# Designed miniproteins, single chains, continued (2): the designs that were tried, part 52

Each design is a single chain, and the fold is of that chain. pLDDT is the mean over its residues in the fold that is shown.

## One batch from the design tools (miniprotein)

Design m5795
Fold by ESMFold2-Fast:
Structure m5795 (fold): chain A 68 residues (1-68)
Amino acid sequence: NAMEERKKKLEENRKKIQSYIDELKTLEKTDPAAAEAKRKAFHDTIVKNRKELEEQMKLEKEIEELRK
Protein backbone atom coordinates (compact mmCIF):
# COMPACT_ATOMS: atom_id res chain seq x y z
CA ASN A 1 0.00 0.00 0.00
CA ALA A 2 2.79 2.44 0.87
CA MET A 3 4.46 1.35 -2.34
CA GLU A 4 1.28 1.88 -4.33
CA GLU A 5 0.97 5.35 -2.83
CA ARG A 6 4.50 6.19 -3.95
CA LYS A 7 3.78 4.83 -7.41
CA LYS A 8 0.74 7.08 -7.69
CA LYS A 9 2.85 10.02 -6.54
CA LEU A 10 5.45 9.24 -9.20
CA GLU A 11 2.77 9.09 -11.88
CA GLU A 12 1.24 12.36 -10.68
CA ASN A 13 4.66 13.97 -10.71
CA ARG A 14 5.25 12.85 -14.28
CA LYS A 15 1.91 14.24 -15.36
CA LYS A 16 2.69 17.57 -13.73
CA ILE A 17 6.05 17.71 -15.48
CA GLN A 18 4.41 16.90 -18.80
CA SER A 19 1.86 19.65 -18.24
CA TYR A 20 4.61 22.16 -17.58
CA ILE A 21 6.51 21.10 -20.69
CA ASP A 22 3.34 21.57 -22.68
CA GLU A 23 2.95 25.08 -21.27
CA LEU A 24 6.55 25.87 -22.09
CA LYS A 25 6.08 24.82 -25.70
CA THR A 26 3.05 27.06 -26.00
CA LEU A 27 4.90 29.96 -24.39
CA GLU A 28 7.83 29.49 -26.75
CA LYS A 29 5.50 30.23 -29.63
CA THR A 30 3.77 33.23 -28.06
CA ASP A 31 6.29 34.70 -25.60
CA PRO A 32 9.84 33.36 -25.87
CA ALA A 33 11.14 35.59 -23.05
CA ALA A 34 8.61 34.25 -20.58
CA ALA A 35 9.26 30.73 -21.84
CA GLU A 36 12.98 31.09 -21.16
CA ALA A 37 12.42 32.27 -17.60
CA LYS A 38 9.96 29.46 -16.93
CA ARG A 39 12.25 26.91 -18.51
CA LYS A 40 15.13 27.88 -16.25
CA ALA A 41 13.03 27.58 -13.10
CA PHE A 42 11.53 24.32 -14.32
CA HIS A 43 14.90 22.86 -15.25
CA ASP A 44 16.21 23.42 -11.74
CA THR A 45 13.19 21.64 -10.32
CA ILE A 46 13.48 18.74 -12.75
CA VAL A 47 17.13 18.15 -11.93
CA LYS A 48 16.29 17.86 -8.25
CA ASN A 49 13.19 15.78 -8.83
CA ARG A 50 14.90 13.50 -11.34
CA LYS A 51 17.28 12.05 -8.78
CA GLU A 52 14.41 11.27 -6.43
CA LEU A 53 12.42 9.75 -9.28
CA GLU A 54 15.33 7.59 -10.37
CA GLU A 55 15.70 6.24 -6.84
CA GLN A 56 12.00 5.45 -6.74
CA MET A 57 12.16 3.67 -10.08
CA LYS A 58 15.00 1.49 -8.87
CA LEU A 59 12.98 0.54 -5.82
CA GLU A 60 10.01 -0.37 -8.02
CA LYS A 61 12.16 -2.55 -10.24
CA GLU A 62 13.53 -4.43 -7.24
CA ILE A 63 10.02 -5.05 -5.99
CA GLU A 64 9.02 -6.37 -9.39
CA GLU A 65 11.96 -8.75 -9.25
CA LEU A 66 10.86 -9.99 -5.86
CA ARG A 67 7.34 -10.43 -7.16
CA LYS A 68 8.62 -12.66 -9.92
Scores: mean pLDDT 73

Design m5796
Fold by ESMFold2-Fast:
Structure m5796 (fold): chain A 100 residues (1-100)
Amino acid sequence: MSEVQKLLEETKARIRAILEPLAARHPFVADLLARIESFFDYLIEHADEYSNEEITKLLLTFRDVVMSLLRSAFGDDPEALAAADEVEAVITETAEEIAA
């Protein structure tokens, strides 16, 4: 596994750990988490087909879509909104590390 693939696997696991506990209160999170994991699985499988700059752009674009969905759905739940902010930070950190 490349360093990029390893980072993507670690990021996928971190996002699961943040969001999975919220699925009991917000059932849509289970479906969204499955879609997030499918996106990361795609990037991991196709990592050698993209430059680090392209992977970074894909991650940041995906982050913005996911954050829009999470913040819209979590509106009145401050703990869930804090978890959404953690997901944003995790994806941003991963994108910055890949870009370096």
Scores: mean pLDDT 87

Design m5797
Fold by ESMFold2-Fast:
Structure m5797 (fold): chain A 84 residues (1-84)
Amino acid sequence: PDSDLSKEEKIKKVYEKLKKEFLELAKTDGGVESFEHLLKLLEEEKKAGAGLSDESYEQLKEILEEAKKVAEELGKEKGYVLKE
């Protein structure tokens, strides 16, 4: 029983959806550009003080950077490996 449970639950649900959507998006021709744009927006929102917490910012940044890497590797035709 932690006072932050509701916030952590919301973040977890969003991240579950985002991970799946990002893997699908990474397979599209616009994947790299989309993730680059989202990373830029995330940094601007953080700087503007738009209510994004440091924890949410770091986790979203990590997810977007990983998705961008996957999209870059796919775009270079080097193949990709999914870990179980």
Scores: mean pLDDT 64

Design m5798
Fold by ESMFold2-Fast:
Structure m5798 (fold): chain A 57 residues (1-57)
Amino acid sequence: PLYRATTPENLAALRALTGSSSDVFGPAQLKKASLDPSLSEEEAIDIFLKNGIIEKV
């Protein structure tokens, strides 16, 4: 599954945190962006979705 940032500010932040120039992000990239190694990929995605940071493509 792929996800996109909901705002330009969120896109810039996700690009910085992932080291990616992409406009879409996968589960492993979102886990990296969470900065929490204890979270699963699914947990990181759920947090970003709940906070309106990303949406599903």
Scores: mean pLDDT 88

Design m5799
Fold by ESMFold2-Fast:
Structure m5799 (fold): chain A 65 residues (1-65)
Amino acid sequence: LEERIEYIKKILLDLGFSEEEADEIIERILNGEPLSPELEKKLKELLPNVSVEEFLKNVKEELEK
């Protein structure tokens, strides 16, 4: 799990999220919480062609491996 968290964090940083934003996204997904409006806005700016639902599903699947 820890190795998966670090891997996903690296991907989120490479996409343009900050360290703090990446940590919040991972924590919210692991807790089954929705993203904050601020994080949804940032996600839409960085990944305009990916839905929030698709993004959350993909990150959750990677964390559950």
Scores: mean pLDDT 79

Design m5800
Fold by ESMFold2-Fast:
Structure m5800 (fold): chain A 70 residues (1-70)
Amino acid sequence: MGGNEDGRRAGRQAAEMGAAGEAAGAATSLYDAFKHGTGDIARYGKLAAEAGARGDAAEAARYGQLAFEA
């Protein structure tokens, strides 16, 4: 179990993992777009993956949501 002293560090690491997870989610959505043949999903999914790789969790989430909506 985690200690109180590492709580903040764990939170910071979780935020970074969130950005990486969103990039992975965008990549999965992009692959699904190839099967669906939907250019809009592929486009937004790629943008979300790039934003996630850059560390922009908020931008990655927005583009990921747009990919799901398209």
Scores: mean pLDDT 60

Design m5801
Fold by ESMFold2-Fast:
Structure m5801 (fold): chain A 78 residues (1-78)
Amino acid sequence: MSPEEEAAGLAAYLASLPPEEARQTLERIAQQFERAGALDAARHVREAGEAILAGDLEAATRHLEEGIRAYDAAVAAA
């Protein structure tokens, strides 16, 4: 599955949640990425959470895409 498809699916799921609940879900994902050493991925996921709180779903989807790409790169480098 492509990072674009993964980001779109995750964004659709998060858009179905209350904004604060979506942000908390992304914070948990960011913490998992930090534990894996994927610090850039964690940062992008947190930026997606801020975009969701601002009501900017296009920015949220872009940040999720960047986060997934950064995570995949970190895993490939390990």
Scores: mean pLDDT 82

Design m5802
Fold by ESMFold2-Fast:
Structure m5802 (fold): chain A 69 residues (1-69)
Amino acid sequence: SKERNAKVKELFEKAVELAKKGELEEAVKYIQEISKLLSPVETKAAIKEILDSLDEETAKKLKELLEKL
């Protein structure tokens, strides 16, 4: 639905913002909320887009936190 897509976009933008600020634990929480709204395949694609929006060091740290879940 349009409302779900708008919510996913809001959560995505917030996760990127928090990760860029170094608030990786909070960014993970927003990514977990995205995963509740999307299929596993769509969630993986969204995570890739978030990681691609970050610098390499921040992306590696965030990826490590997500892999521990």
Scores: mean pLDDT 84

Design m5803
Fold by ESMFold2-Fast:
Structure m5803 (fold): chain A 98 residues (1-98)
Amino acid sequence: MEEELQKIIDEISDLIAKYLYETKGEDYEKSKEEARKALSEAVKSVEEALIAKELVEVRIEGEELLKGLKPGEPLPAEIQELQAKYRELLAKFEELQE
């Protein structure tokens, strides 16, 4: 998946740079690097947004399950599974920020 995404970024960056070179006389190498950086940042932002959405969804589901919990009851397995999923999503989010 990541290799396919990087290939798409490179192909789109090449097309943008060629278009700018042919139509506006812009430097091909510079335009390609700028397009690659912009696309990589945009993709990273989309991935971060998707993970943030999942984190919010897990939090909302957890809050709804907690509303049904009686005082003194152990945490249900469903809440424990959501906590595990939340930790995995946070780790993935942290990796994307590096």
Scores: mean pLDDT 77

Design m5804
Fold by ESMFold2-Fast:
Structure m5804 (fold): chain A 87 residues (1-87)
Amino acid sequence: MKELLEEFLNDPRLREVMLRYKRGELTPEEAAREIEEILSKYVDKVPDPEKQEKLRNLLRELVEAILAGDEAAFQDATVKLIKELAS
């Protein structure tokens, strides 16, 4: 689990997508799609079915926040994802 958090935090693709989104080079829909694709690979590596379900729900919250342009919801979902990956 700690290894997945480290991979998540250091993923160059995730960093690149976030940087491009911040620069206005990606629409919210494009950013949401790319982030979901990247993060779903980490969720799929989780062997605990209960934890995998929690991570899938948090990923859905994150994607919905991006699509809505809700910065507070995005931050909340990100913190929850990090916490679950760290445990």
Scores: mean pLDDT 76

Design m5805
Fold by ESMFold2-Fast:
Structure m5805 (fold): chain A 79 residues (1-79)
Amino acid sequence: KAQEMAERAIRRLLESSKKGEDEARRVTAEITAEFVDEMSSDELKVVLKLLEEEIERHKDSPIAGYLKEMAEYLKSVLK
């Protein structure tokens, strides 16, 4: 579940980034809200770890910034 949601987030961000920064930012916000709404604190910790791995994998991609923004927000929710 957590891995599937992280992989889906990467695909959505890659597609939205082709449409421009505004769309990518909107999709980032929607994905982040979905994670917080659908997942427990323990599941969010797993997603956060997977997102950090994906950030390293996509380090040179335009989506790296959006992934970092998501990770920072999830860290703030988890305290």
Scores: mean pLDDT 77

Design m5806
Fold by ESMFold2-Fast:
Structure m5806 (fold): chain A 55 residues (1-55)
Amino acid sequence: SSVDEEISEVEREMGERMRETYERGKREGLSDEEIHQRVFEEAEEGQKKIDEIRK
């Protein structure tokens, strides 16, 4: 369904953003705590989008 396609795309984008955020943080020499916080924020934004699509 179109809903399943939209969710799959958000999941893909979320995964890419989380990975990019982790790699950028490591490259910039951020602490593990700072990297974890930023990755968590990307995951939360992605999950909110998925929840809205499922309503």
Scores: mean pLDDT 85

Design m5807
Fold by ESMFold2-Fast:
Structure m5807 (fold): chain A 56 residues (1-56)
Amino acid sequence: PTVRIEGRRVDGKWEATVSGEALSPEQREELAREIAETGEYFGIDEFHVEVELRPP
């Protein structure tokens, strides 16, 4: 299963989007929040990451 992560600065504020079947909606929302905080902290303007998760 693949998780797609996108982060970008919009109107001077960091926004992140997480999508994919591997995570629940709640997990996606939490991860998006954490990624937005991280991008703001490190001064990253934009990123796009695709992660393939292995089953446990």
Scores: mean pLDDT 69

Design m5808
Fold by ESMFold2-Fast:
Structure m5808 (fold): chain A 81 residues (1-81)
Amino acid sequence: SEREELEREMDEKTLALLNEIHAALVAGDRARADALIEELVDLTLAFRKELGIEPRLSREEMLAALRAMAAETAATLAALR
């Protein structure tokens, strides 16, 4: 179905962006990681709009949540060195 195709495309693009965010965090490139997080938020909101899903968080709230998660991931990666 068109919904299943959209969900698969969303999953594939989300995974690709998450892998790039992880690579940027491992490299210590916080500016690149932040730009990719913004791209992930915008992609998520676009797919939710196409699926007819009302967002529970604003764009700003989603950015804050993902930035907090990225900071935690960066701290975990630093602790494992």
Scores: mean pLDDT 82

Design m5809
Fold by ESMFold2-Fast:
Structure m5809 (fold): chain A 83 residues (1-83)
Amino acid sequence: MTFTVTIKLDDGTEITLTITVNDDGSITVTGENEVGKKIGEGIVKAVETYKLTKEQVEAALKSIEGKTVTGDELGVRLALAGD
């Protein structure tokens, strides 16, 4: 399943990420620049650290699809999905 989310950075810059949750529960994140790549790496690490299932990741991402969120808010949503 593929989600599009907009991340607002601390400097006010907004970037769009395309996040694909694969059938094996792994995540692929495509960002348009180096900042997007770093955020994508952070998302993958968070999912691995919190041991999130495919369903938990999809639920968290679906809740923010089409919305603008901060990186911190995304991190919190992924952490809460593991609880």
Scores: mean pLDDT 77

Design m5810
Fold by ESMFold2-Fast:
Structure m5810 (fold): chain A 74 residues (1-74)
Amino acid sequence: MQERLDENATRSQLLTHIMQLVRDGADQSTIDQAIQQAAQTLGVSPSTVRQQVQQLLQAQQQGRQASREIAQQR
């Protein structure tokens, strides 16, 4: 059986933490350090973590923008 702290759960927690830092306006050094720590924990490159965080942030922003346009056209 997988451990209670699955890699997918760990990844989600780390990505959520980095997204929260970005949303709170943390400095670039703090964000970069969190990305590097997440990359080491997940066994991926920091660039991969950064790309995943950027995709999640963009998806959230696009979802809000699309909802606003739909509300105005209806």
Scores: mean pLDDT 71

Design m5811
Fold by ESMFold2-Fast:
Structure m5811 (fold): chain A 107 residues (1-107)
Amino acid sequence: GGELVDEASAGPVPVGGKATITLKNLKKGEKYVLRITVAGVPRAVGEIESIEGVKVLNEKVERHADHQVYILEVEVTEDGPLKVTVKVLDGGENGYAFVSVKLYKLK
């Protein structure tokens, strides 16, 4: 994998709620991998509502028993932080999810 550049998390986020996660230490014109995890009990589902400051080059979605993962290849288009807004669609038995984001530098 690439070098971990930044990470952040938000939660609990209720079903129908949104979390905005801000990531720093990015350089304009460079490429990164963004890993977004939406976790709940027994399972959660989220959708990416918006991403600011980057162009998405490739997107992969993985569905697991207790979490959903988005894997995005991105190119930084703007100076300043990357902002990701995730909407929770399903939070399982508790009616909420946890959102975590990890940012890796592409070589």
Scores: mean pLDDT 82

Design m5812
Fold by ESMFold2-Fast:
Structure m5812 (fold): chain A 71 residues (1-71)
Amino acid sequence: IEEDLKSPSLAKRVDAAFKILQERNEELIEEAVEILLSHPSQSLRFAVAFYLAKHFPELKEYAKKLLDGIK
């Protein structure tokens, strides 16, 4: 899973990041969120930020900070 997060394949990194969020792996959550919110697709970034705000209220401020930083 850590190997997939550092994969040259964007698809593998995204899949690994979602698995980390689903498992609530606190050690890797920040890295997973950074990968998802830095994705080149604006639609995916907004969908992820919305998901985090709704299902991970503890990450809401962190998600907002990353979205503001990449605009």
Scores: mean pLDDT 68

Design m5813
Fold by ESMFold2-Fast:
Structure m5813 (fold): chain A 88 residues (1-88)
Amino acid sequence: MEEERREEELREELEREYERIKEEAERKGWSDLEVGARIAERLMLLAGMPEEEARRLAEEMLEAARAGDWERLEELAREAEARIRARL
């Protein structure tokens, strides 16, 4: 039952990070795009992605969203999701 325990711990960590990001957004006046990028970065880190890679992907997603490059944003989002699902 180690898998079940790991899933529960991951869910709790995700919930804590989500609430933390929402609090920071309210306090700092972050835009929805900034909140989304921060959440994506934290999800990738919690899934075991290297910090540098998670930060790079989140930053690229934020830039694509700000530039209105929806094709690039969708591509980056799919890459991030695939890596999260692979539990890298």
Scores: mean pLDDT 71

Design m5814
Fold by ESMFold2-Fast:
Structure m5814 (fold): chain A 78 residues (1-78)
Amino acid sequence: SAEAEAEYQKGLELEKQGKLVEAAKEYLRSLELDPSYREAARKLLEIAKKLEQDPSLKDLAESFRLLALGYVPELRDE
């Protein structure tokens, strides 16, 4: 949907600014609007993997990973 794509684009812009947690939240909002939006789920999973490198963010990273895989389980093999 146009709304899901708009939230995805907001996520991309935040990611360019290094605001990874804020970007992840926009990708999640995109998935809430379109649960099959594979690109948003992939981006959320990629950010989760990046955040996992910071011990203080491991729990948040795991939450984002589980949400991404919950929406698009096929990404588990990537």
Scores: mean pLDDT 86

Design m5815
Fold by ESMFold2-Fast:
Structure m5815 (fold): chain A 75 residues (1-75)
Amino acid sequence: SVLAEAGRRLAELVREGRPREEVVELLRELLADPSLSEGERRQLIARLRHLGAPLTPEEEELLREAEREQEERMA
């Protein structure tokens, strides 16, 4: 899966001591994949946010929608 490949590539970058911006670039590259499900896209965007990378308004909206859905399920 795209997420499994992403996890492997991210682990390689971390192991090699690559800078944070390279991790961000990898996540951006993966987000350009048209085969991503909405859930996979949300996970990659959440990782970008965790790294402190700037998000687009569309990406921020996807995360807000996911937060609302999670809140409704937990309520």
Scores: mean pLDDT 73

Design m5816
Fold by ESMFold2-Fast:
Structure m5816 (fold): chain A 86 residues (1-86)
Amino acid sequence: KKEEELYEKYKDITLETVKKALNPFAYNFFKPIFESPLAFTKNPEIRKKILLHLLIENADEVNKVETLDEFIRTLNRLFIEYSKKL
């Protein structure tokens, strides 16, 4: 039920929505992670939607990252913060 509610809340968010919100630098770091078959092994559909949502909500912060390592750290922090609000 909670997973269905999260999916419905974020269902309209797509990779194209993220591409419009992120600068090309941040988007180029993100696209390979999103397309990786290893990135989302458990509940890939809902986890992908949550990730897209987090990137859009935090686009200003994500757009300030200059390296892949900073990008990965930012994504991990956003997931941890999101988990605390669940």
Scores: mean pLDDT 73

Design m5817
Fold by ESMFold2-Fast:
Structure m5817 (fold): chain A 66 residues (1-66)
Amino acid sequence: MEIIDVSDKTFEEVAKEYKIIYPESGLPPKSTKIKKLIVLDNEEEARKLAEELGQKGETNVVIAIK
């Protein structure tokens, strides 16, 4: 697991480099306020974390797999 500060990047720039995982039932990341990128190497863990953050209403964090 790697945590990267992306507050100086646009969501579009981050999405070009990483496979973004979106929550199925929670709120998706808000593209204009992205602060952190969390990169996981396991897709199921990435999906679970994205759902947990989305359910909490945390929209400033993007979850991705490498």
Scores: mean pLDDT 79

Design m5818
Fold by ESMFold2-Fast:
Structure m5818 (fold): chain A 70 residues (1-70)
Amino acid sequence: MTLEEKLTIKWIALNLQRIGAEVDEEIAERLEKDPKRRHLAPQYRRDAENSRKGAEETEKDVKKLEEELK
C-alpha cells in the first residue's frame, strides 16, 4: 500500500467519524425535545463525543502521512 493510498483511507475514515458524530448529535437533539425519549439522549451524546475523539486521532494520522509525502 502506498502512502497516497494510506492517506486516502485515513481521509475516508476521518470523514466517516465526523459524519457519525454529527448523526449522533442530531439524534440526541431530537430525543432531548421528546419527553418520552429524552432519557436516551445522553448515550447518543457520549457516542458523538467518542466519535469526535476518534476523529482527532485520525486527523493526527492524516497530518503525519501528509508530512511523509512532502
Scores: mean pLDDT 84

Design m5819
Fold by ESMFold2-Fast:
Structure m5819 (fold): chain A 72 residues (1-72)
Amino acid sequence: MSQEEIERLEAEVRRLGARLQALLAAGASAAAVKAEIDRLTAEMKRRLPQAAELLDRVRGTLIAYVEREAAA
């Protein structure tokens, strides 16, 4: 993967993180936020197929984060 591809992926991940924080702050359910994670990571994998394995790992981390926040 090139440095430009890594920077693009980092920007997309930051955008996803900000979106999830906004949804949680607005009172969205954990189920709704998890569905949004699945939708956005699938979209990112279509745009960045070379990062599919990394995106699957990021998805797992984000799901775990949302479940922890919802349980708190």
Scores: mean pLDDT 76

Design m5820
Fold by ESMFold2-Fast:
Structure m5820 (fold): chain A 98 residues (1-98)
Amino acid sequence: SVLDKTRQVVEAGDDSIKEIEEGLKLRKEDPTRGGGILASEAFRSSNRLGLESLFELAKAAGDGSSLEKIEQLAKEAIKEVQKIKDDALAKGQAALAA
């Protein structure tokens, strides 16, 4: 159903944002270990949500890019995930009104 799909997308989005934020925190503490964790989480999220911005974040985190670049890409990826969540919520609300 549209409502089940909305719930799945919102939960996947929330999980992705939490994983990216935690990965970014770990990257600030340990460039190698934290960078690897952030890259892994962003890569899984890119496959789950189909977002290029998450794939770009995963590459940058895994390739030893600067913290500043990684933070900029993380902010962009989180913004795109939020848009997907907002769109899914709007579709769910429209389905309830029909």
Scores: mean pLDDT 86

Design m5821
Fold by ESMFold2-Fast:
Structure m5821 (fold): chain A 68 residues (1-68)
Amino acid sequence: MLSLEESIQRVLDNARAADSVSYVEAMIAGIRREREEALAEGNEETAARLDRVEKALQAYLDELRARE
């Protein structure tokens, strides 16, 4: 299992490599779906980790939109 920081870093590196608003939006949608699934299964720890990843991606998406 990756640390939270490692998970965030890898996801952000992938988002930066794509450098695409639509791609980052798709990544966020995927993370949200995984978080909903984790919550439905009672896996609050995984859901909390996915929330932190989503927040990091959202911050990067907001930065991309501001620089368009």
Scores: mean pLDDT 79

Design m5822
Fold by ESMFold2-Fast:
Structure m5822 (fold): chain A 67 residues (1-67)
Amino acid sequence: SEEEIREVLDRVSNGAETVTRREVMKVAEELGLNPLLAAQEYDKVTNGKETATREEAVAALLRAKEA
């Protein structure tokens, strides 16, 4: 669920306002999702930025889950 994604993301990012590609992959691994697919979705939502917002990271993880 989105709630589980947010909980794991907050734990992995240690409450940071921005989320790295590595942290998104780690969240995916902990949720049983494909971390490479999560990284691909992260790359799409960041559009070349070095980091994502928390909402962009959640969106990437939701897309990885639906694939």
Scores: mean pLDDT 81

Design m5823
Fold by ESMFold2-Fast:
Structure m5823 (fold): chain A 68 residues (1-68)
Amino acid sequence: SMEKKKKELEEIKKRLEEKLGVSYSDEQVEVIKYTADQLRKIGIEIQLELAKKRGDQEAIEQALREAE
């Protein structure tokens, strides 16, 4: 819902302000969130590839769960 999205953005905004001492607009937070989500997906793909190369069944299952 739009209400859940606004609350999520506000929590991210608050955390960024606490860590960096800078206030971000909702627009800036959405860009940061989008970039973070893309980097997370790439990171999971890399983790899965490395786990498959090692034959690490537990790491494969963990990476697949993180992709959900």
Scores: mean pLDDT 79

Design m5824
Fold by ESMFold2-Fast:
Structure m5824 (fold): chain A 86 residues (1-86)
Amino acid sequence: MTRVVAEWFESEEGERRYVPVVTGEESPAVAENRRLAEELKRRLEEEEGMRRVPEREVAEVPPELGLSTDEVARELTEMLRRQLAR
């Protein structure tokens, strides 16, 4: 079953940023999602001075949605690209 792990980061002002990563079998789509998540985490910590919040959220993608791990990974990759563009 496809899982999403969301890590979040917090600024001194209390602004929170979410970094979601799909977990599952290795594929190009899953690898790209993981790569961009690591890039965003580095930017948030090193360039924006945000602190990683120890608590993370884990959610399973409902099978009723009919989404593959690759489809979930591509959607999360698009969200991460949007965050990196800001």
Scores: mean pLDDT 76

Design m5825
Fold by ESMFold2-Fast:
Structure m5825 (fold): chain A 66 residues (1-66)
Amino acid sequence: SKEEALKLLGEAHRQLETLPDTPAVRAALGDYLKAGRLLDEATNEEEIEKSYQAAKASLAAVQALR
C-alpha cells in the first residue's frame, strides 16, 4: 500500500540523516528521492506496487551503507 511505502521511505530518510555526507550517501539520497517521486506519481495498484518495491530497495541500499 502507499502507507507501507511511505513508512519504508520515512525509515530510509531517518537513517540517511545519520550518515556522513559522502558520494555513496548522496547517491542513496538520489535513489530515495526517485522512489518518493514514483510513490507521489502512482495512480493505480501496479504503480503503487512498483513504488513499494522502489521504497524497499531504497531502505536496503541505505542499510548497506551502515
Scores: mean pLDDT 81

Design m5826
Fold by ESMFold2-Fast:
Structure m5826 (fold): chain A 61 residues (1-61)
Amino acid sequence: SPVEEKLALLERLKEVLADTHPDIAARVQEVIDRTRAAGFDPAELDRLTAELEAWIVAQAA
């Protein structure tokens, strides 16, 4: 499913960033945890990933 595909990408991103950017990796884990919560709305994943991307861009300045 699109949700499982995005979760797989987030898991990989977390692993790649764990050593160099642990703060970003922690934020990625928050999105994964929220997406796997009971009663999760799949549309919420797009919003959470957009918020995560905006946060990462802000930190990279």
Scores: mean pLDDT 75

Design m5827
Fold by ESMFold2-Fast:
Structure m5827 (fold): chain A 111 residues (1-111)
Amino acid sequence: MRKLKIRAIVLVLTAAALGLIGIALDAHLRDEERGERVLEVANEELVEMIRGVDAMIKAGVDPSDIIRYIKEQLRRLAERLRDLDPELARYAEELAETIEERVEKAYEILK
C-alpha cells in the first residue's frame, strides 16, 4: 500500500507543480514586474514543498501525514500569492482542499 500511495502523491504533486508554474508563467507574460514576483514566490514555495515531501518519503513518514504537509504548504503558498495574483492563490487553495481526493483517484489508477 505505501509504495503505491507515495507514487500517487508524487504524480499529483508533479501535476500540481506544473499547473502552478503554468499559471505563474501566464501572469509573467501579462505583467512582467508582478509576474516575476509571482514566479519567484511560486518557485520558492514549490521547491520547499518538494524538498519537504522528499525528506518525509525518505524518513518513512505515513502517506496521510505527507498529504497533510502538502495541504499546509499549498495554503501557505495561497496566502503569499493573495495580493500578487488572486487567481493563482485561489487555484492553490482549491488544490489544498482537493489534494486528498486527487491522491485517492491517482492511487486507484495506479493499483
Scores: mean pLDDT 83

Design m5828
Fold by ESMFold2-Fast:
Structure m5828 (fold): chain A 62 residues (1-62)
Amino acid sequence: SSAEQAFLQAKQAFEQNPSAETLQELQVADGVLAIMRGVGLISRETEDKWAQELRDAEAAFL
């Protein structure tokens, strides 16, 4: 989906240039996926996958 592509693009930007700004963009993209999950447009498995990717990025930034 377009939301998953947006998350992947934000993740790539963060991996190339880790910063508070690129991490915030990744967090916003995950928030969109959480909304999509809440309205039933994506599966629990899909949302959990991207939420874990965000947690890994946050842990790496600390």
Scores: mean pLDDT 83

Design m5829
Fold by ESMFold2-Fast:
Structure m5829 (fold): chain A 77 residues (1-77)
Amino acid sequence: LSPREREAVRKLALAIKYLRQGDIEKAMEYVNEAARLLGLDIEARDEEELVEGIRRVLDALSPEAQQLASALAEELV
């Protein structure tokens, strides 16, 4: 993985963690940071856009990074 993709995966994992904890504001912050790292023109503003933002970040990652993100998401509580 590129260093940029690793950082994007880390931010995405944090977004999923905070979403599961009900901290929508923090989750949106981290998803938007991951999107910026990947050059995506998205800004999540509500819970629906947050979920779509997570999907778009995942879709923008390489297959290796997508697999890592999926594994990390499964381990988050």
Scores: mean pLDDT 79

Design m5830
Fold by ESMFold2-Fast:
Structure m5830 (fold): chain A 111 residues (1-111)
Amino acid sequence: EKEKLEKEIKELEEELKKVEEEIRELYKKIDEKGEITEEEKKKLEELEKRKNELKAKIKALKAKLEKNLSEEEYKEIYEKELERLEVQRYTAEELIRIGREIDRELAERKA
């Protein structure tokens, strides 16, 4: 069981690295173009959500590896961490959007 959990954690950590690299490459392309398409926005949203799902699952599995957790306790850790990460992601995106709207307004007033 311990070896199986360690293998699953390692596989999920490798998947997380791939998702984080794909996010990084997408941001690089957006920055180089100075624009974001609707398709790129949708892809970024999907990747960021997948990243949070992987992080939450890795955290829950690591807790299960360190402690003799029940299936119920594992699920609770996973769901709580996923909710926390998704709330943080949504809040950060809204703050960035508001900041960009303020910057645009200030630029228009200066012109």
Scores: mean pLDDT 78

